# Ledger of designs, part 21: designed miniproteins, single chains, continued (5)

Each design is a single chain, and the fold is of that chain. pLDDT is the mean over its residues in the fold that is shown.

## One batch from the design tools (miniprotein)

Design m16706
Fold by ESMFold2-Fast:
Structure m16706 (fold): chain A 101 residues (1-101)
Amino acid sequence: SRSERIKELEELLQKLEEINKELDIAAQRFVENPNDQAVLQQIHDLKKEVDMIIQKIVELMKEIKSVAEPTEEEVQLQNQIEQIYVRSRALILRAEGLANK
């Protein structure tokens, strides 16, 4: 149902927020020690998790929107997803830039 898909979307968004917090901590640690290959690997693993969750969220949003006009709640969730994605991407790019020095 649409309600079940919205609930799944909210759960995926929550997971994305948690991963973004882990990325922020890992990125800060990597800035402090750019030769820490274990932290760089952690950032790469978290990037894969972000990519997987974003793909699921995008697919779920398409399914929700295909059956009805987007609600205010759905628009708000999409905006939150976009904000977290931009932040996650910036953290990953910063860490990768440091690794290539």
Scores: mean pLDDT 77

Design m16707
Fold by ESMFold2-Fast:
Structure m16707 (fold): chain A 68 residues (1-68)
Amino acid sequence: STFEEARRLFFAGRYDEAIALLEPLLDTADEQLLLLMLGAARLSGRHELAERIERRLKERFGLVPPVT
């Protein structure tokens, strides 16, 4: 699945590749996918993307993602 592939890339430190795979799914992403994408966005310095994901997590799932 796209999630499993992105998770594999994330744990391999390949954050840009994980983001490229997940970015088209941002609007349809579940909580787990958004959290994975947030981690990758922050670690790769994609701050605008990280802000969009944080807002969605708060608004849809009531989550407060960790600040790093």
Scores: mean pLDDT 77

Design m16708
Fold by ESMFold2-Fast:
Structure m16708 (fold): chain A 88 residues (1-88)
Amino acid sequence: MKITEEQFKEFVELYEKALEAYRNKDEEAFKETVKKIVEFLKKYFPELDELADKVLEAIDADEPIEKILTLLEKAVDLFVKRYAEQEK
């Protein structure tokens, strides 16, 4: 399925919100926003389900937010690459 420009913009806004919560040390807001990002990824890219599930498992296991961010960054990189590839 193709991601629309509007959907990509929504994704970017969620990611920026997560980074803002991380910088402000708001762990609750960070985790909540990351969950929304993961749901977005699973909706459009079933191939990212394994990585998305690892992010959710890290949140549920109450892993340090730094570890959650590292997993999220991997998922974001793959998502951005996939979006760029469809914009041939």
Scores: mean pLDDT 79

Design m16709
Fold by ESMFold2-Fast:
Structure m16709 (fold): chain A 95 residues (1-95)
Amino acid sequence: MEQLLQQLEQETDPARIVQLLRQIAEQIKSSSDSELILRAADLAVKIAESTTDPEVLEAALEVLKEALKQAGDDKELLLYLIGRILRVIGLQLDV
């Protein structure tokens, strides 16, 4: 997952960003590392906030969805992720 995060940070092509975000979402499904999940969520939020591409936004939201599932009983991580998702939704509603 860490190499995927590094590649995503350097990528500017929307189609490749979507591919990397989907791969990261799949890695999150099998990950128990809260720090890596948090890094993936933070990067997905930054991408979602800066993108005008609906496919990129959808893929970023998939990463956030999987991160929420993995948060489980970790209230601090869960609340942080909810806050980040609400930030993304707020920007999409700001017409």
Scores: mean pLDDT 74

Design m16710
Fold by ESMFold2-Fast:
Structure m16710 (fold): chain A 92 residues (1-92)
Amino acid sequence: MSEEEFDAEVYLALAEIYVGIAKRLSGTDPEAAAEALRKAVELYEKAFELDPSNEDVIKGLEYVAKLARDIGADEVARYAEELSQKAREKAS
């Protein structure tokens, strides 16, 4: 998208930061962890839009889906799973 401020690599790095935040919060504040995971999925979606073939997006989304399921954030898990499948289809 021509109005994006960041490169796909920057969106990936930001998504990984939010995944790290969610990991840290998952045992103490699952609701805050779920919100961090939701932000990570939105950032992975931006990275995917800029570079649909990037396998790091797929791996990141698969991890987010797993962690989201573990903390009961089923909506976030579904969002990550749907994007991961779409990204995997493009990488094939």
Scores: mean pLDDT 80

Design m16711
Fold by ESMFold2-Fast:
Structure m16711 (fold): chain A 74 residues (1-74)
Amino acid sequence: MVPEIDLSGLSEEERAQLAAAVDAALRAYLAESREAGRQTLADLIRERGLSPRAAELARRLVDGILDALAAGEA
């Protein structure tokens, strides 16, 4: 099951940063590997200085999507 993700309490800027980080991580996953996707997310969180809440939601969303994709290939 995809984890429940609550976007309430995030600013418009934080939501935009979250969406961009998740998109970049998923593109890296599709181009290379699950590890590349996770590494791209970690680098973007550090580089862009995402808030702890936005960073946590980005990690949960990416992990949930990657887990669902891995399960679908079985």
Scores: mean pLDDT 72

Design m16712
Fold by ESMFold2-Fast:
Structure m16712 (fold): chain A 77 residues (1-77)
Amino acid sequence: MEKEKILEDYKAGKKTYEIRADDSVEAIETALILQYEDPDKFSVRQVDPSPELARRLREAAERAMKKLNPAKFSDLI
């Protein structure tokens, strides 16, 4: 699933995103950011238990944390 599809679903009022192994890191990252900003409104769930998905989830989480904590980058400037 594409990043744009996740944003479209969220704007349309979809409350839950189900992560699949074929989802891009960008899509998973976007979903995790939305969950962090509005955890009571939007939730992410994993329905495909593949090891490949676990790896993509880790990469997406790292990217999301970097975007959600910009102060970490300000200390480097």
Scores: mean pLDDT 69

Design m16713
Fold by ESMFold2-Fast:
Structure m16713 (fold): chain A 63 residues (1-63)
Amino acid sequence: MDDLIKQALAAFQQSRFDEAKALAQQAGLSPDQQTALLVEAALQRGSTIFSPQMDALIAQLRA
């Protein structure tokens, strides 16, 4: 993972969603790749990926 992707992952893990989205966009990640990174961050935190909160965040990445 490059430094921007690592920073985006860390920001998602810390619930700094707007910062994480901006970093992922700077890294050239597509909305699908940004969604994959958000899911990875949630799994690393021990969070469920099957929740209304996760669905809302995924929708924001695709908007």
Scores: mean pLDDT 76

Design m16714
Fold by ESMFold2-Fast:
Structure m16714 (fold): chain A 59 residues (1-59)
Amino acid sequence: DVVAELERYIRELKAAGLSDDQIRAIATHLLDVLTRGLSEAERAEVRRRFEAVLAEALG
């Protein structure tokens, strides 16, 4: 699950002391890379879940 992997990675980056802006930029780039082969509908679903994870982790 791409979102679950990104959620763990976001938490690791936050624990390592990266800023919320740095984490958002890195995680968004990884989401784009990891969803490159997905359909538009699948990418939209993953994006909604990703935005929820970002809101929880970063506010």
Scores: mean pLDDT 81

Design m16715
Fold by ESMFold2-Fast:
Structure m16715 (fold): chain A 95 residues (1-95)
Amino acid sequence: MATEEFENAARAAAENARKFAETGSVTSAVAAALNVIAALNLLPDVEDLERAIEALREARRALEEALKKHPDDEVLRLTLRRLEEAIAELEAKAA
């Protein structure tokens, strides 16, 4: 249950970040940030750490691409930093 909700949030974050990269839509940027926050809030209930790391890495890649096209989006930049911190924490736990 939590794993599916987590994966849906992480996927939605990546998809909205890609839309923001292509369109510059503030709605897509906000949706990407909110879906990262939703995924991170669900993360403590996700038992498959390898699967969680893969989903978050895909979201990170999409946010990095969006920020290369729109480097002035402060909300998305802060969201990316939080996502990178969460990935590092999970990688440390998986080791």
Scores: mean pLDDT 84

Design m16716
Fold by ESMFold2-Fast:
Structure m16716 (fold): chain A 61 residues (1-61)
Amino acid sequence: DGWALLEAGRPAEAVEPFRAEIARDPTNAEAHYGLGVALRQIGRDDEADVHFARARALDPE
């Protein structure tokens, strides 16, 4: 899964699993957060910020 790939230091490979999870459930705050982490680690900061903002909006607590 995406989180296991992030733990293994493989953020580029984590992008697709998180995108698939979001496609299945667009309200999954954890998947948006994970995609943000993966995108930031590969230097796609603007795109990462969008997903972090979405994750926060879906689960602000």
Scores: mean pLDDT 82

Design m16717
Fold by ESMFold2-Fast:
Structure m16717 (fold): chain A 61 residues (1-61)
Amino acid sequence: SMADKLVESAVNLLRQLAAAGASAAQLRNVGDGLVREWRADGVPEEVVERVRAAMDAVIAE
């Protein structure tokens, strides 16, 4: 599904950035930028919130 692909893409991106030494604040800024872009592109809010929850879980690791 679109939601599954966006979750996989976003989680993989944040994990790569974290492995490269990005701070929790930097990861949140990246996630906020992605959410802003998806909303501008008309991605449904249920999909955006599902991906945000997955990104928040990675940041909390």
Scores: mean pLDDT 86

Design m16718
Fold by ESMFold2-Fast:
Structure m16718 (fold): chain A 99 residues (1-99)
Amino acid sequence: DEKRKAFLEKIAAEKAAAEAATKELLEKAKEYRKKYEETGNKKDLQKAVVLETAAALIAIGPPSAAYLYAKAIGDEKLAKEYEKELEKKSKEMLEFMKE
């Protein structure tokens, strides 16, 4: 069942990509938290919380959850980043379904 093997490898790659994205968001959040501790700038704390929440949503759910959250809080830059990821995954799924 070579088709099943290819599908499992694709799922593993998608999971690895999500884990990498989550790690990057958490590292950025950590940088903003450190900056807040040094400066007391509440905007840096807010950015850290947004990134931590986005990371949690990616870890427990699809990128669509993070996109909806970014839209709800008015972070257009973050929303566009997740929109690109959703478009990429949507195209990859459509190509897979054509097979």
Scores: mean pLDDT 69

Design m16719
Fold by ESMFold2-Fast:
Structure m16719 (fold): chain A 91 residues (1-91)
Amino acid sequence: LTLTFNPAVGTTVTATVTGDYKGAKLIAILKDASGNVLARAEDTEEGSVITMTYTLDTAQTVTLTLLASAVKDGQVIEYRKLTQTLTTTAL
């Protein structure tokens, strides 16, 4: 998992997930320190790149959670959760 912040006006979160995720569904959820959802992005393509754009008006700690699941016959057969906490400063 790679997270990249654009140091311009606002914060763009780009999450790249790599590995054997054939048929995986990827969900990215950005939350503030109080657990409020700021942004959500979803991708169902193999080899997915998830890009979220969210403008932060205040310097704060945010948590990005990535959920990856492989699906067979409508059932989740594999599940992986990755969590990263980031402190950001808006310019």
Scores: mean pLDDT 59

Design m16720
Fold by ESMFold2-Fast:
Structure m16720 (fold): chain A 73 residues (1-73)
Amino acid sequence: SMEAERKSEQIVKQLKNQIYILKEEEEKNSDDAKTQEFLEIQKENLRLTVQLYHRRGLISPEQADELLKLIDG
C-alpha cells in the first residue's frame, strides 16, 4: 500500500541520517580509540535495527541491503 511505502521510506531516511551522523563522528574522532570502540558498538546496533525492521516487514530486502552496505562502507 502507499501508506506502507511512505512509512518504509521514512524509516530508511531516519536510518540513513543515523548512519551519516555515525560516519561523521568516526571521521571527527579517528584518533580517539575509546570513541571509536563506542561508535563500533553503535554501528552494530544499527545493523541489528536494520535486520529487525526487515524481519518485521517494515522495510524491503533491497532497502535493508542498501542500509547494511552504507553501515559497512
Scores: mean pLDDT 86

Design m16721
Fold by ESMFold2-Fast:
Structure m16721 (fold): chain A 113 residues (1-113)
Amino acid sequence: NEYVENLLKVPGVGPVTANNILNSFGASEDDLSPLKEKLFKYRQENADKQDQLNEEAEKLAEYFEITPTTGRFIAELLAAHFGKLPSELTVDDLLKIPGVGPVLAQKLLDAVK
C-alpha cells in the first residue's frame, strides 16, 4: 500500500497515525478509492495552484528528509482536506486531524515556511 508507506516515511507518523489520517479522508488500508477520488478532484479543481503546491511539497520533503513523491502526497492531502494550501494552514487546522499532535502540527507548518 503506497499511500500507507508514504505516510510512514514522515517522522512522528506511526502505523496508528497513518491509519487515522486515511480514515479522516474516508479511506482505509484495504480501500483507498475515497482518498484517490478526493485527490483526483482536487487536482482538477486546483490546476492553477499546482506550481505553488509543488514548491511547498519540495519544502516538506527537504524538512522531513523524505522523497519528493512523499512530500507531494502530504502537501496534496493537506490541501485537499482543508481546501487551502499547506502554507495557509494553522496549528489549530492541523490538530483537527486525528493523531496529529501539537509537535507534528508545528513541524508541518515550519516545513512549508
Scores: mean pLDDT 78

Design m16722
Fold by ESMFold2-Fast:
Structure m16722 (fold): chain A 80 residues (1-80)
Amino acid sequence: MISVSVDEAQSVSIGVLRAAEEDERVRELVEKLNKGEASEEEIEELARVAVETAKKLGLTEVSLEQAIEVLRAGLESAKG
């Protein structure tokens, strides 16, 4: 289990939401995640976007591994 703080989880969430405002592909990936349909490759793609966007916005720095963990937790919640 990878340790993720509240600030790191917020960085991932904000990064994804802000990137989805500008990018149709990110929006598509978020919809797949919310439907519980995202693949591991799509989770990794979204995690990379979240990390880069959080960095650009000056939010708490998160690793790719932490971002993947947050997004996987979101996928499991979406599945029930």
Scores: mean pLDDT 82

Design m16723
Fold by ESMFold2-Fast:
Structure m16723 (fold): chain A 68 residues (1-68)
Amino acid sequence: SAKELEQQEMAIAHELASMLDAGASKEELRARAEEILAQTPDPAMRAALERGTADLLAKLEEREAAAK
């Protein structure tokens, strides 16, 4: 459902943000996001999550750049 997708996206966002705060690299963040997506068996849900996580990773990069 849309709520489940939103909840999963928020969970990924929180986890990736925590990793970034702990000093994780972009490569580590991408690897973790891909690992989570690999656990999603529904191909339509995976495609939606892939788009959402790409946007999220871009926002995390902007946040890190702004902290310079």
Scores: mean pLDDT 73

Design m16724
Fold by ESMFold2-Fast:
Structure m16724 (fold): chain A 70 residues (1-70)
Amino acid sequence: SVADQLAALDAEFAERMAKKMKEIQEKIKKLEADPSLSPMEVTIQSFVLLSDAIGELMEERIARRKEILA
């Protein structure tokens, strides 16, 4: 059913998001450990990493959801 396909899509993207967030957390830890970066620079770079990753995954999810609903 369409509901089963949507549930499967949600499960797939939940897993992909969790994996991506773990990768980003490791990158943020490296930024936090860099003594040459100010707290503001760490915050800005962390935000860019998060927003880019979330944006890419959300765009793909929206496109695939539209295909299921078509």
Scores: mean pLDDT 87

Design m16725
Fold by ESMFold2-Fast:
Structure m16725 (fold): chain A 72 residues (1-72)
Amino acid sequence: SRIAALQAEIAALEAEIAQLKKEREELEKRIASMKNPSVDEIARLIGIKLRIIGLEFELDRLRAELAALQNA
């Protein structure tokens, strides 16, 4: 069903976001321990943060669609 498909997609996005947040935290800790982090390290951290934001917007969209279907 569409509801089951949305629930599966939401669960997959939540798992991906959780993994990216772990990667972000580890990279932030690593950069914080460096006196002069490279542009490449900073760019990678920015890329992860932007990816998380994009996925969280998609997650909110799917959650809103699921809620609308369940309340119809």
Scores: mean pLDDT 88

Design m16726
Fold by ESMFold2-Fast:
Structure m16726 (fold): chain A 69 residues (1-69)
Amino acid sequence: ATREQVAAVAEVLQRAGRGLSAREVAERAGITPESANLAMAGLVAGGLAERVGPGLVRAVGTAEQAAKL
């Protein structure tokens, strides 16, 4: 995935506030599901997102929520 696609996916995940599938991310970001899968994997590897179930990824919580955990 391109850097622009990764940024678009990160924005989509932040706006959703829940776990999204690659298909949902692709539809919201205007990219292919394959590109969405690659971008989601990159965000998880970079610590900017987490896997919450099979095929589901969400943005990592706010600093406020992290401080309470």
Scores: mean pLDDT 73

Design m16727
Fold by ESMFold2-Fast:
Structure m16727 (fold): chain A 107 residues (1-107)
Amino acid sequence: MREETEKMLAGARAGVAAGPADSPSARLFAEAVRLLEEYLATGDERLRSEAASKITAGMLVAVADGDGATVYAFMLTYLTGEGVPDAEEKARRSAEGAEAFAARYQD
């Protein structure tokens, strides 16, 4: 549970950092960060459930706004368990993700 929560927290932080400042998705991911940090301190499962709802809402808003970078940053960080990458590493991974996506549809 702790490892899974730490991955969600890292992903939510990556989502906040990748999107436009003060966007609706960035605000939702920021709320998820706060809830997950409080869950790690208290063990209150309601906080974890609320954080998951905020992450889902943040991803849906990012998709609706055409902000694929925010969705990609969250998913990459969550799935790999890595910390928030720096700007150069983010740009590199975003380019690699775009190339992988293009290759998938060349069949």
Scores: mean pLDDT 71

Design m16728
Fold by ESMFold2-Fast:
Structure m16728 (fold): chain A 74 residues (1-74)
Amino acid sequence: SVLDEVREALLKAADVMLEILREEQPNASKEQMLEAVMNAVRTELRYLQEEYGLSEEEVEELLREVKEYIEKQI
C-alpha cells in the first residue's frame, strides 16, 4: 500500500540520519539524537504527504511509529 511505501521511506531516512549522527556526533545525548532524526523524518514526510495526499491522522501515526523505532535504537 501507499502507507507501507511511505513508512519504509521514513524508516530508511531515519536509519540514514542516525548512522550519520553516530559517526559525526558520537557523544550526542539521546534527546539530541532523537530531535535530529525526527527533524529529518518530518522534512521527508512533508514531501511524501504532498505527493500521496496523506491525512493528518496518518501523518501523526507515521511520526509516532518512526519515533518509537528510533527510541529503541538509542
Scores: mean pLDDT 86

Design m16729
Fold by ESMFold2-Fast:
Structure m16729 (fold): chain A 81 residues (1-81)
Amino acid sequence: MEEELKRLEETVKYAIELAKHLYEQGYPDEEIRKFVEKVLQKAGLPPELAREIADIIVEGIKQGKFDEAYEKAVELVRKYL
């Protein structure tokens, strides 16, 4: 459980960095959400949870609240495990 949580926390961190990079490159919100959702699903998160976390990440990137987005996303991962 702890090792799986750590792996998923690293995946969330990677997804936030990816979303930040795409946002800085001028990608539209919808495309960023799609890429983030795909990354999270590939990491083993169910589609519904991956979508919820992708929404949190995209909104956090838009507001410059990266740490808050990370904490909220990780909370959802912990509740799932």
Scores: mean pLDDT 83

Design m16730
Fold by ESMFold2-Fast:
Structure m16730 (fold): chain A 86 residues (1-86)
Amino acid sequence: MEKLKKALRGISAAAENAADTFPEVAEIARKMAELARKSVEDGGKYFEETIKAARELASRLEAAGHQEAADTIRKLVDEAEKLYKE
């Protein structure tokens, strides 16, 4: 559980950074950061929704030409999914 909470906080921080850096995804990124933070508090109740939102954010970043940011978010998502299933 503690490792998963740390990974979710990492996703939240990455989403907040994306919102501050890329105005075109700011609204979606802030919603994702809130979902990740709630998942930390409630023990993963919103985990599936957070992962889906994060993958959508990564796809939109890639479509906007921000490939490095998209790859960073996808890597964090993959790490969180491994921890959630274990």
Scores: mean pLDDT 78

Design m16731
Fold by ESMFold2-Fast:
Structure m16731 (fold): chain A 92 residues (1-92)
Amino acid sequence: SAAAEERRRRAIERIKELLEETKKRLEEAAKKGDEKKILEELERFYRELLALREEVPDLSLSAEEEAELTPIVKEIEELVKPVMEKLRKERE
């Protein structure tokens, strides 16, 4: 339906915006060596994703949408990886 397509498009747009905003904030925090800020931005990201999932629980990505989002997700993972590895080592 048109209403379902509109909700889906809005959700995808919000996910893209959230990923881009999170990447920029993580890049700035990483540049400054602010590990606490990296963790805060990750917490914010997951909180926002959970809220979006509650609005559109049956959201499935097309291959084209997945291809568009995957590079941004990988870039976020690479920005977070050093902080996660450091936290793991500090507890050993």
Scores: mean pLDDT 78

Design m16732
Fold by ESMFold2-Fast:
Formats: sequence, C-alpha cells, structure tokens
Structure m16732 (fold): chain A 74 residues (1-74)
Amino acid sequence: MSFAEVLEKLILSHPETPEGAREVFRELLEWAEADPSTPEYIKESLREYVRLAEEDPEAAAALLRTLKRLLLKE
C-alpha cells in the first residue's frame, strides 16, 4: 500500500475537524515509521504535522482539508 493510498483511506475515515486531523496525522505517522520505503523527510514532516495538531488544532484541520482537496481533486 502506498503513502497516498493510506492517506486517502485515513482522510475518508475521519472528520475534517481538529480531532480528526490529529488522528489522521498520528495514524499516518505510525504507518510511515513502520514502512521502510517511506523517506525520512516524509516521516519528519508527519512528526511536525502531529505537533501542529497538538499546538494549533484549527491549523491542522485546515491542513487536512487542503490535503483532502489535493488528493481527491475537490
């Protein structure tokens, strides 16, 4: 399963809320850290997104909406 497929599945399974964004980024980071093919810079970016969800939940929700729009072409 590719990074994009995991991200799409998580985005579709969680609401576009601060709590939903936290769960999406947390689960995506857990998957990425377990996947040896994921580049370290992606893992580092996901750690920053998890931190953003804790420090600024509304900004994390906005980021999730942007990623959903880009991924699903909405």
Scores: mean pLDDT 78

Design m16733
Fold by ESMFold2-Fast:
Structure m16733 (fold): chain A 61 residues (1-61)
Amino acid sequence: AASDADRQAVGDVIADVVAEYEAAGLTPSGAELRAAVLARLATEPNGAVRQAWAEEVFELA
């Protein structure tokens, strides 16, 4: 089973990215970025990989 910490971190990163884009007034590109990140994270069964993706998403935002 995936760790609770990994799942929490992924969720927090996505929520933070969404909030930051909304605050910046970004529209279509922000939604597309969120969708791409969600699709990528959903297909990663490995918690360590998902954690690494969450870190990269934070840097991209």
Scores: mean pLDDT 59

Design m16734
Fold by ESMFold2-Fast:
Structure m16734 (fold): chain A 80 residues (1-80)
Amino acid sequence: SPLVKELRQAAEAGDVDKLIEFLQHEDPEVAALAARLIAEKSPELLEQVLPKLVELLESEDEKVAENAALTLVLLRPELE
C-alpha cells in the first residue's frame, strides 16, 4: 500500500508529527500501523497513542485488533 510505504518512510525519518497525523486516519489499518510505528520509534508518546490503541482493540477487523494488541505488548515496559 502507498500509505504503508509513506508511514514507514515517516518513521525512518523520525517525522513524529506525520505519524501522529496518520494515527487519526480514517482507515483503521493505517491508524493501527501508525500506532505501532510510534510505539517502536517514540515510546515516550505512550499517552498520545494509548487511547487510540484501546479504540482499535475493539475493531471488527481482526488484523487491526491483532496489530493493536501486539503494539500494547511492545509498550508493556512503559505500562508497568
Scores: mean pLDDT 77

Design m16735
Fold by ESMFold2-Fast:
Structure m16735 (fold): chain A 69 residues (1-69)
Amino acid sequence: MEEVLQDIVDYLKQLKKDGNVLPGGILSSYRQIILDIKKQTDDPKLKEMADEGLKIIDELTKKFEEKVK
């Protein structure tokens, strides 16, 4: 669980750093996985990692929308 969440967050951080933009459907899938992990865990560290990942997904989604205008 923690390893999967860490891998997703690291991947999202790399996408943000490189300026890469993914289609909203892919970002929505990652958001759902992170939300499911956050709902199932009582570990504050995992909740913090989930919140960080969700924030990055929101930022990447906004950048995608700006490029489609």
Scores: mean pLDDT 74

Design m16736
Fold by ESMFold2-Fast:
Formats: sequence, structure tokens, C-alpha cells
Structure m16736 (fold): chain A 97 residues (1-97)
Amino acid sequence: SLEEILKLLDEWEKELIENAEDVEKMEALSNQLIEKLRELGAPEWFIKEVERQLNLIIQTAKEDVEQAKKLIKAMRRNLKALLKAMAGESPEEINAG
């Protein structure tokens, strides 16, 4: 469900930030998140978008851990906003034109 996916994104943010200095752990956590999303029936397009953003974060972490942490927070926020928009939810509960 949408609520379960949103909860996973919150868990994902916390775990990746805590392990942002360890690229191998970030990759393992990312793979586990993707598997959980598939088990919950997340659409394939959403899973591919998550994979794309995780790859960008991991690549950034190899060069700048602090920037990677900022990207983790931004991507989680963007993904949650995307899911809520698709469900017809927004801070104003309106359809954006």
C-alpha cells in the first residue's frame, strides 16, 4: 500500500544516512529496500526511479559523503511527494495543473 511504501522511505532515509560513509553497506541496504518495495507491490516505474536515485547517491558518497547525505534527504522527500501526488494528496489537496 501507499502508506507502507512511505514508511519504508522513512526507514530507508535513516539507515542510508547512518551508513553514508560505508558504500558497501549503503548498496546492501539499497538492495534490501528495493526487494521490500517489490514485495509490497510497488509499481516497476517507481522501483526503477528509486534505483536510479540510489545509484546517484552511492556515486556521490564515493566523492562527498556530506553531499550524499543531503541527496538522501532530498530524494526521499521528492519520492514521498511524488507518491502523495499520485494518490491525490498534497499540502493543499488540489490537482496541480
Scores: mean pLDDT 76

Design m16737
Fold by ESMFold2-Fast:
Structure m16737 (fold): chain A 98 residues (1-98)
Amino acid sequence: LTEEAKQENLKAAKEALELLKKEEVTDENLIGLIFAALAVIVDAEFAEDKETLAEAYTILGELYAKMGNLELAKKYLKKALELDPKNERAKKLLEEIE
């Protein structure tokens, strides 16, 4: 990928991530928010931005926990901590659901 494409993907990922953080999670929008978080993960992976990727995995873990899928929640929270071991939000949520 070109540096220009990486920068555009990173900008899109960060903007989408900020919108996701502001969304109220409801039963009606939960699946849509999961797909939005997955899109952020794809963009952050192409941009090679570990911090944005870790935050997106943290949100995905939170969404799966709200859905009642604790196995997927743990999986994605562990991925977030592999990318950013200092992510207190991912660490606390993982400790709460274990």
Scores: mean pLDDT 81

Design m16738
Fold by ESMFold2-Fast:
Structure m16738 (fold): chain A 74 residues (1-74)
Amino acid sequence: EDAERNELLKEIDKLRIGADHLGDDSARADLDRALELMQAGKNLDEVKQLIEEAKQHLNDKVEKIYAAQRKAKK
């Protein structure tokens, strides 16, 4: 449990850095919520779900940036 908790905290921190660099407010909000639940010692399944939602937001943001870059460089 402690090992899983530590791994989730590392993942949240890594993703928050990515969200800040990309300016993804939606991913940041999901990650902040996940961190609050972790600190409160609440449901880890909800934390995992929020992390996956944040990853999806970040992936969508990255794809939009790449699509815009390809269009601009054409």
Scores: mean pLDDT 78

Design m16739
Fold by ESMFold2-Fast:
Structure m16739 (fold): chain A 87 residues (1-87)
Amino acid sequence: AMEEAEKIMKQGIGDISRALRKGFAEKKSKEEILAEVEKILAETEKRVKELMERHNASEEERKKVEEAFKNLKEKTTAWVEKEIEAR
């Protein structure tokens, strides 16, 4: 369960990285790039939650996955904002 959740989160980061590159190449606004990143994060969270439900993950595993995703979202959002401001 946790290993599969990590795989889903890594795929989400990859999608965000691609969205940033495409957004920069297409000269999208900060608001447009952030909206696309937030959409990818929401889809990633949904997939992780569905995985936890399917595998009847323990309360401890669910808490670890939720904390990992929260940290991922905060770090990724901060990184995206810095990348946009730095260009």
Scores: mean pLDDT 80

Design m16740
Fold by ESMFold2-Fast:
Structure m16740 (fold): chain A 85 residues (1-85)
Amino acid sequence: GIDATRLMMRAWERARREGREELVERLARAGREVAENKVSEEQRKEIEELLGEPLTPEEADGVYALLRAGVSVEEVRELLAELRR
């Protein structure tokens, strides 16, 4: 399954390849925060509605951290699709 760590790692690798240094730093900080703060059921529902697809609690934790780091909704969808292949 996809967990928060796997989502964050894929986003970090992509940002690093694209030379997006500030995003790399934001993702490193967000990755530390995701271990400490779990997304609530209400927040997960809101995120699912924003993305237009269902998420596991672990996926929701990762997606929330990506959005907080400034990753776009469209890029989050792409990352989820890649990891679900």
Scores: mean pLDDT 79

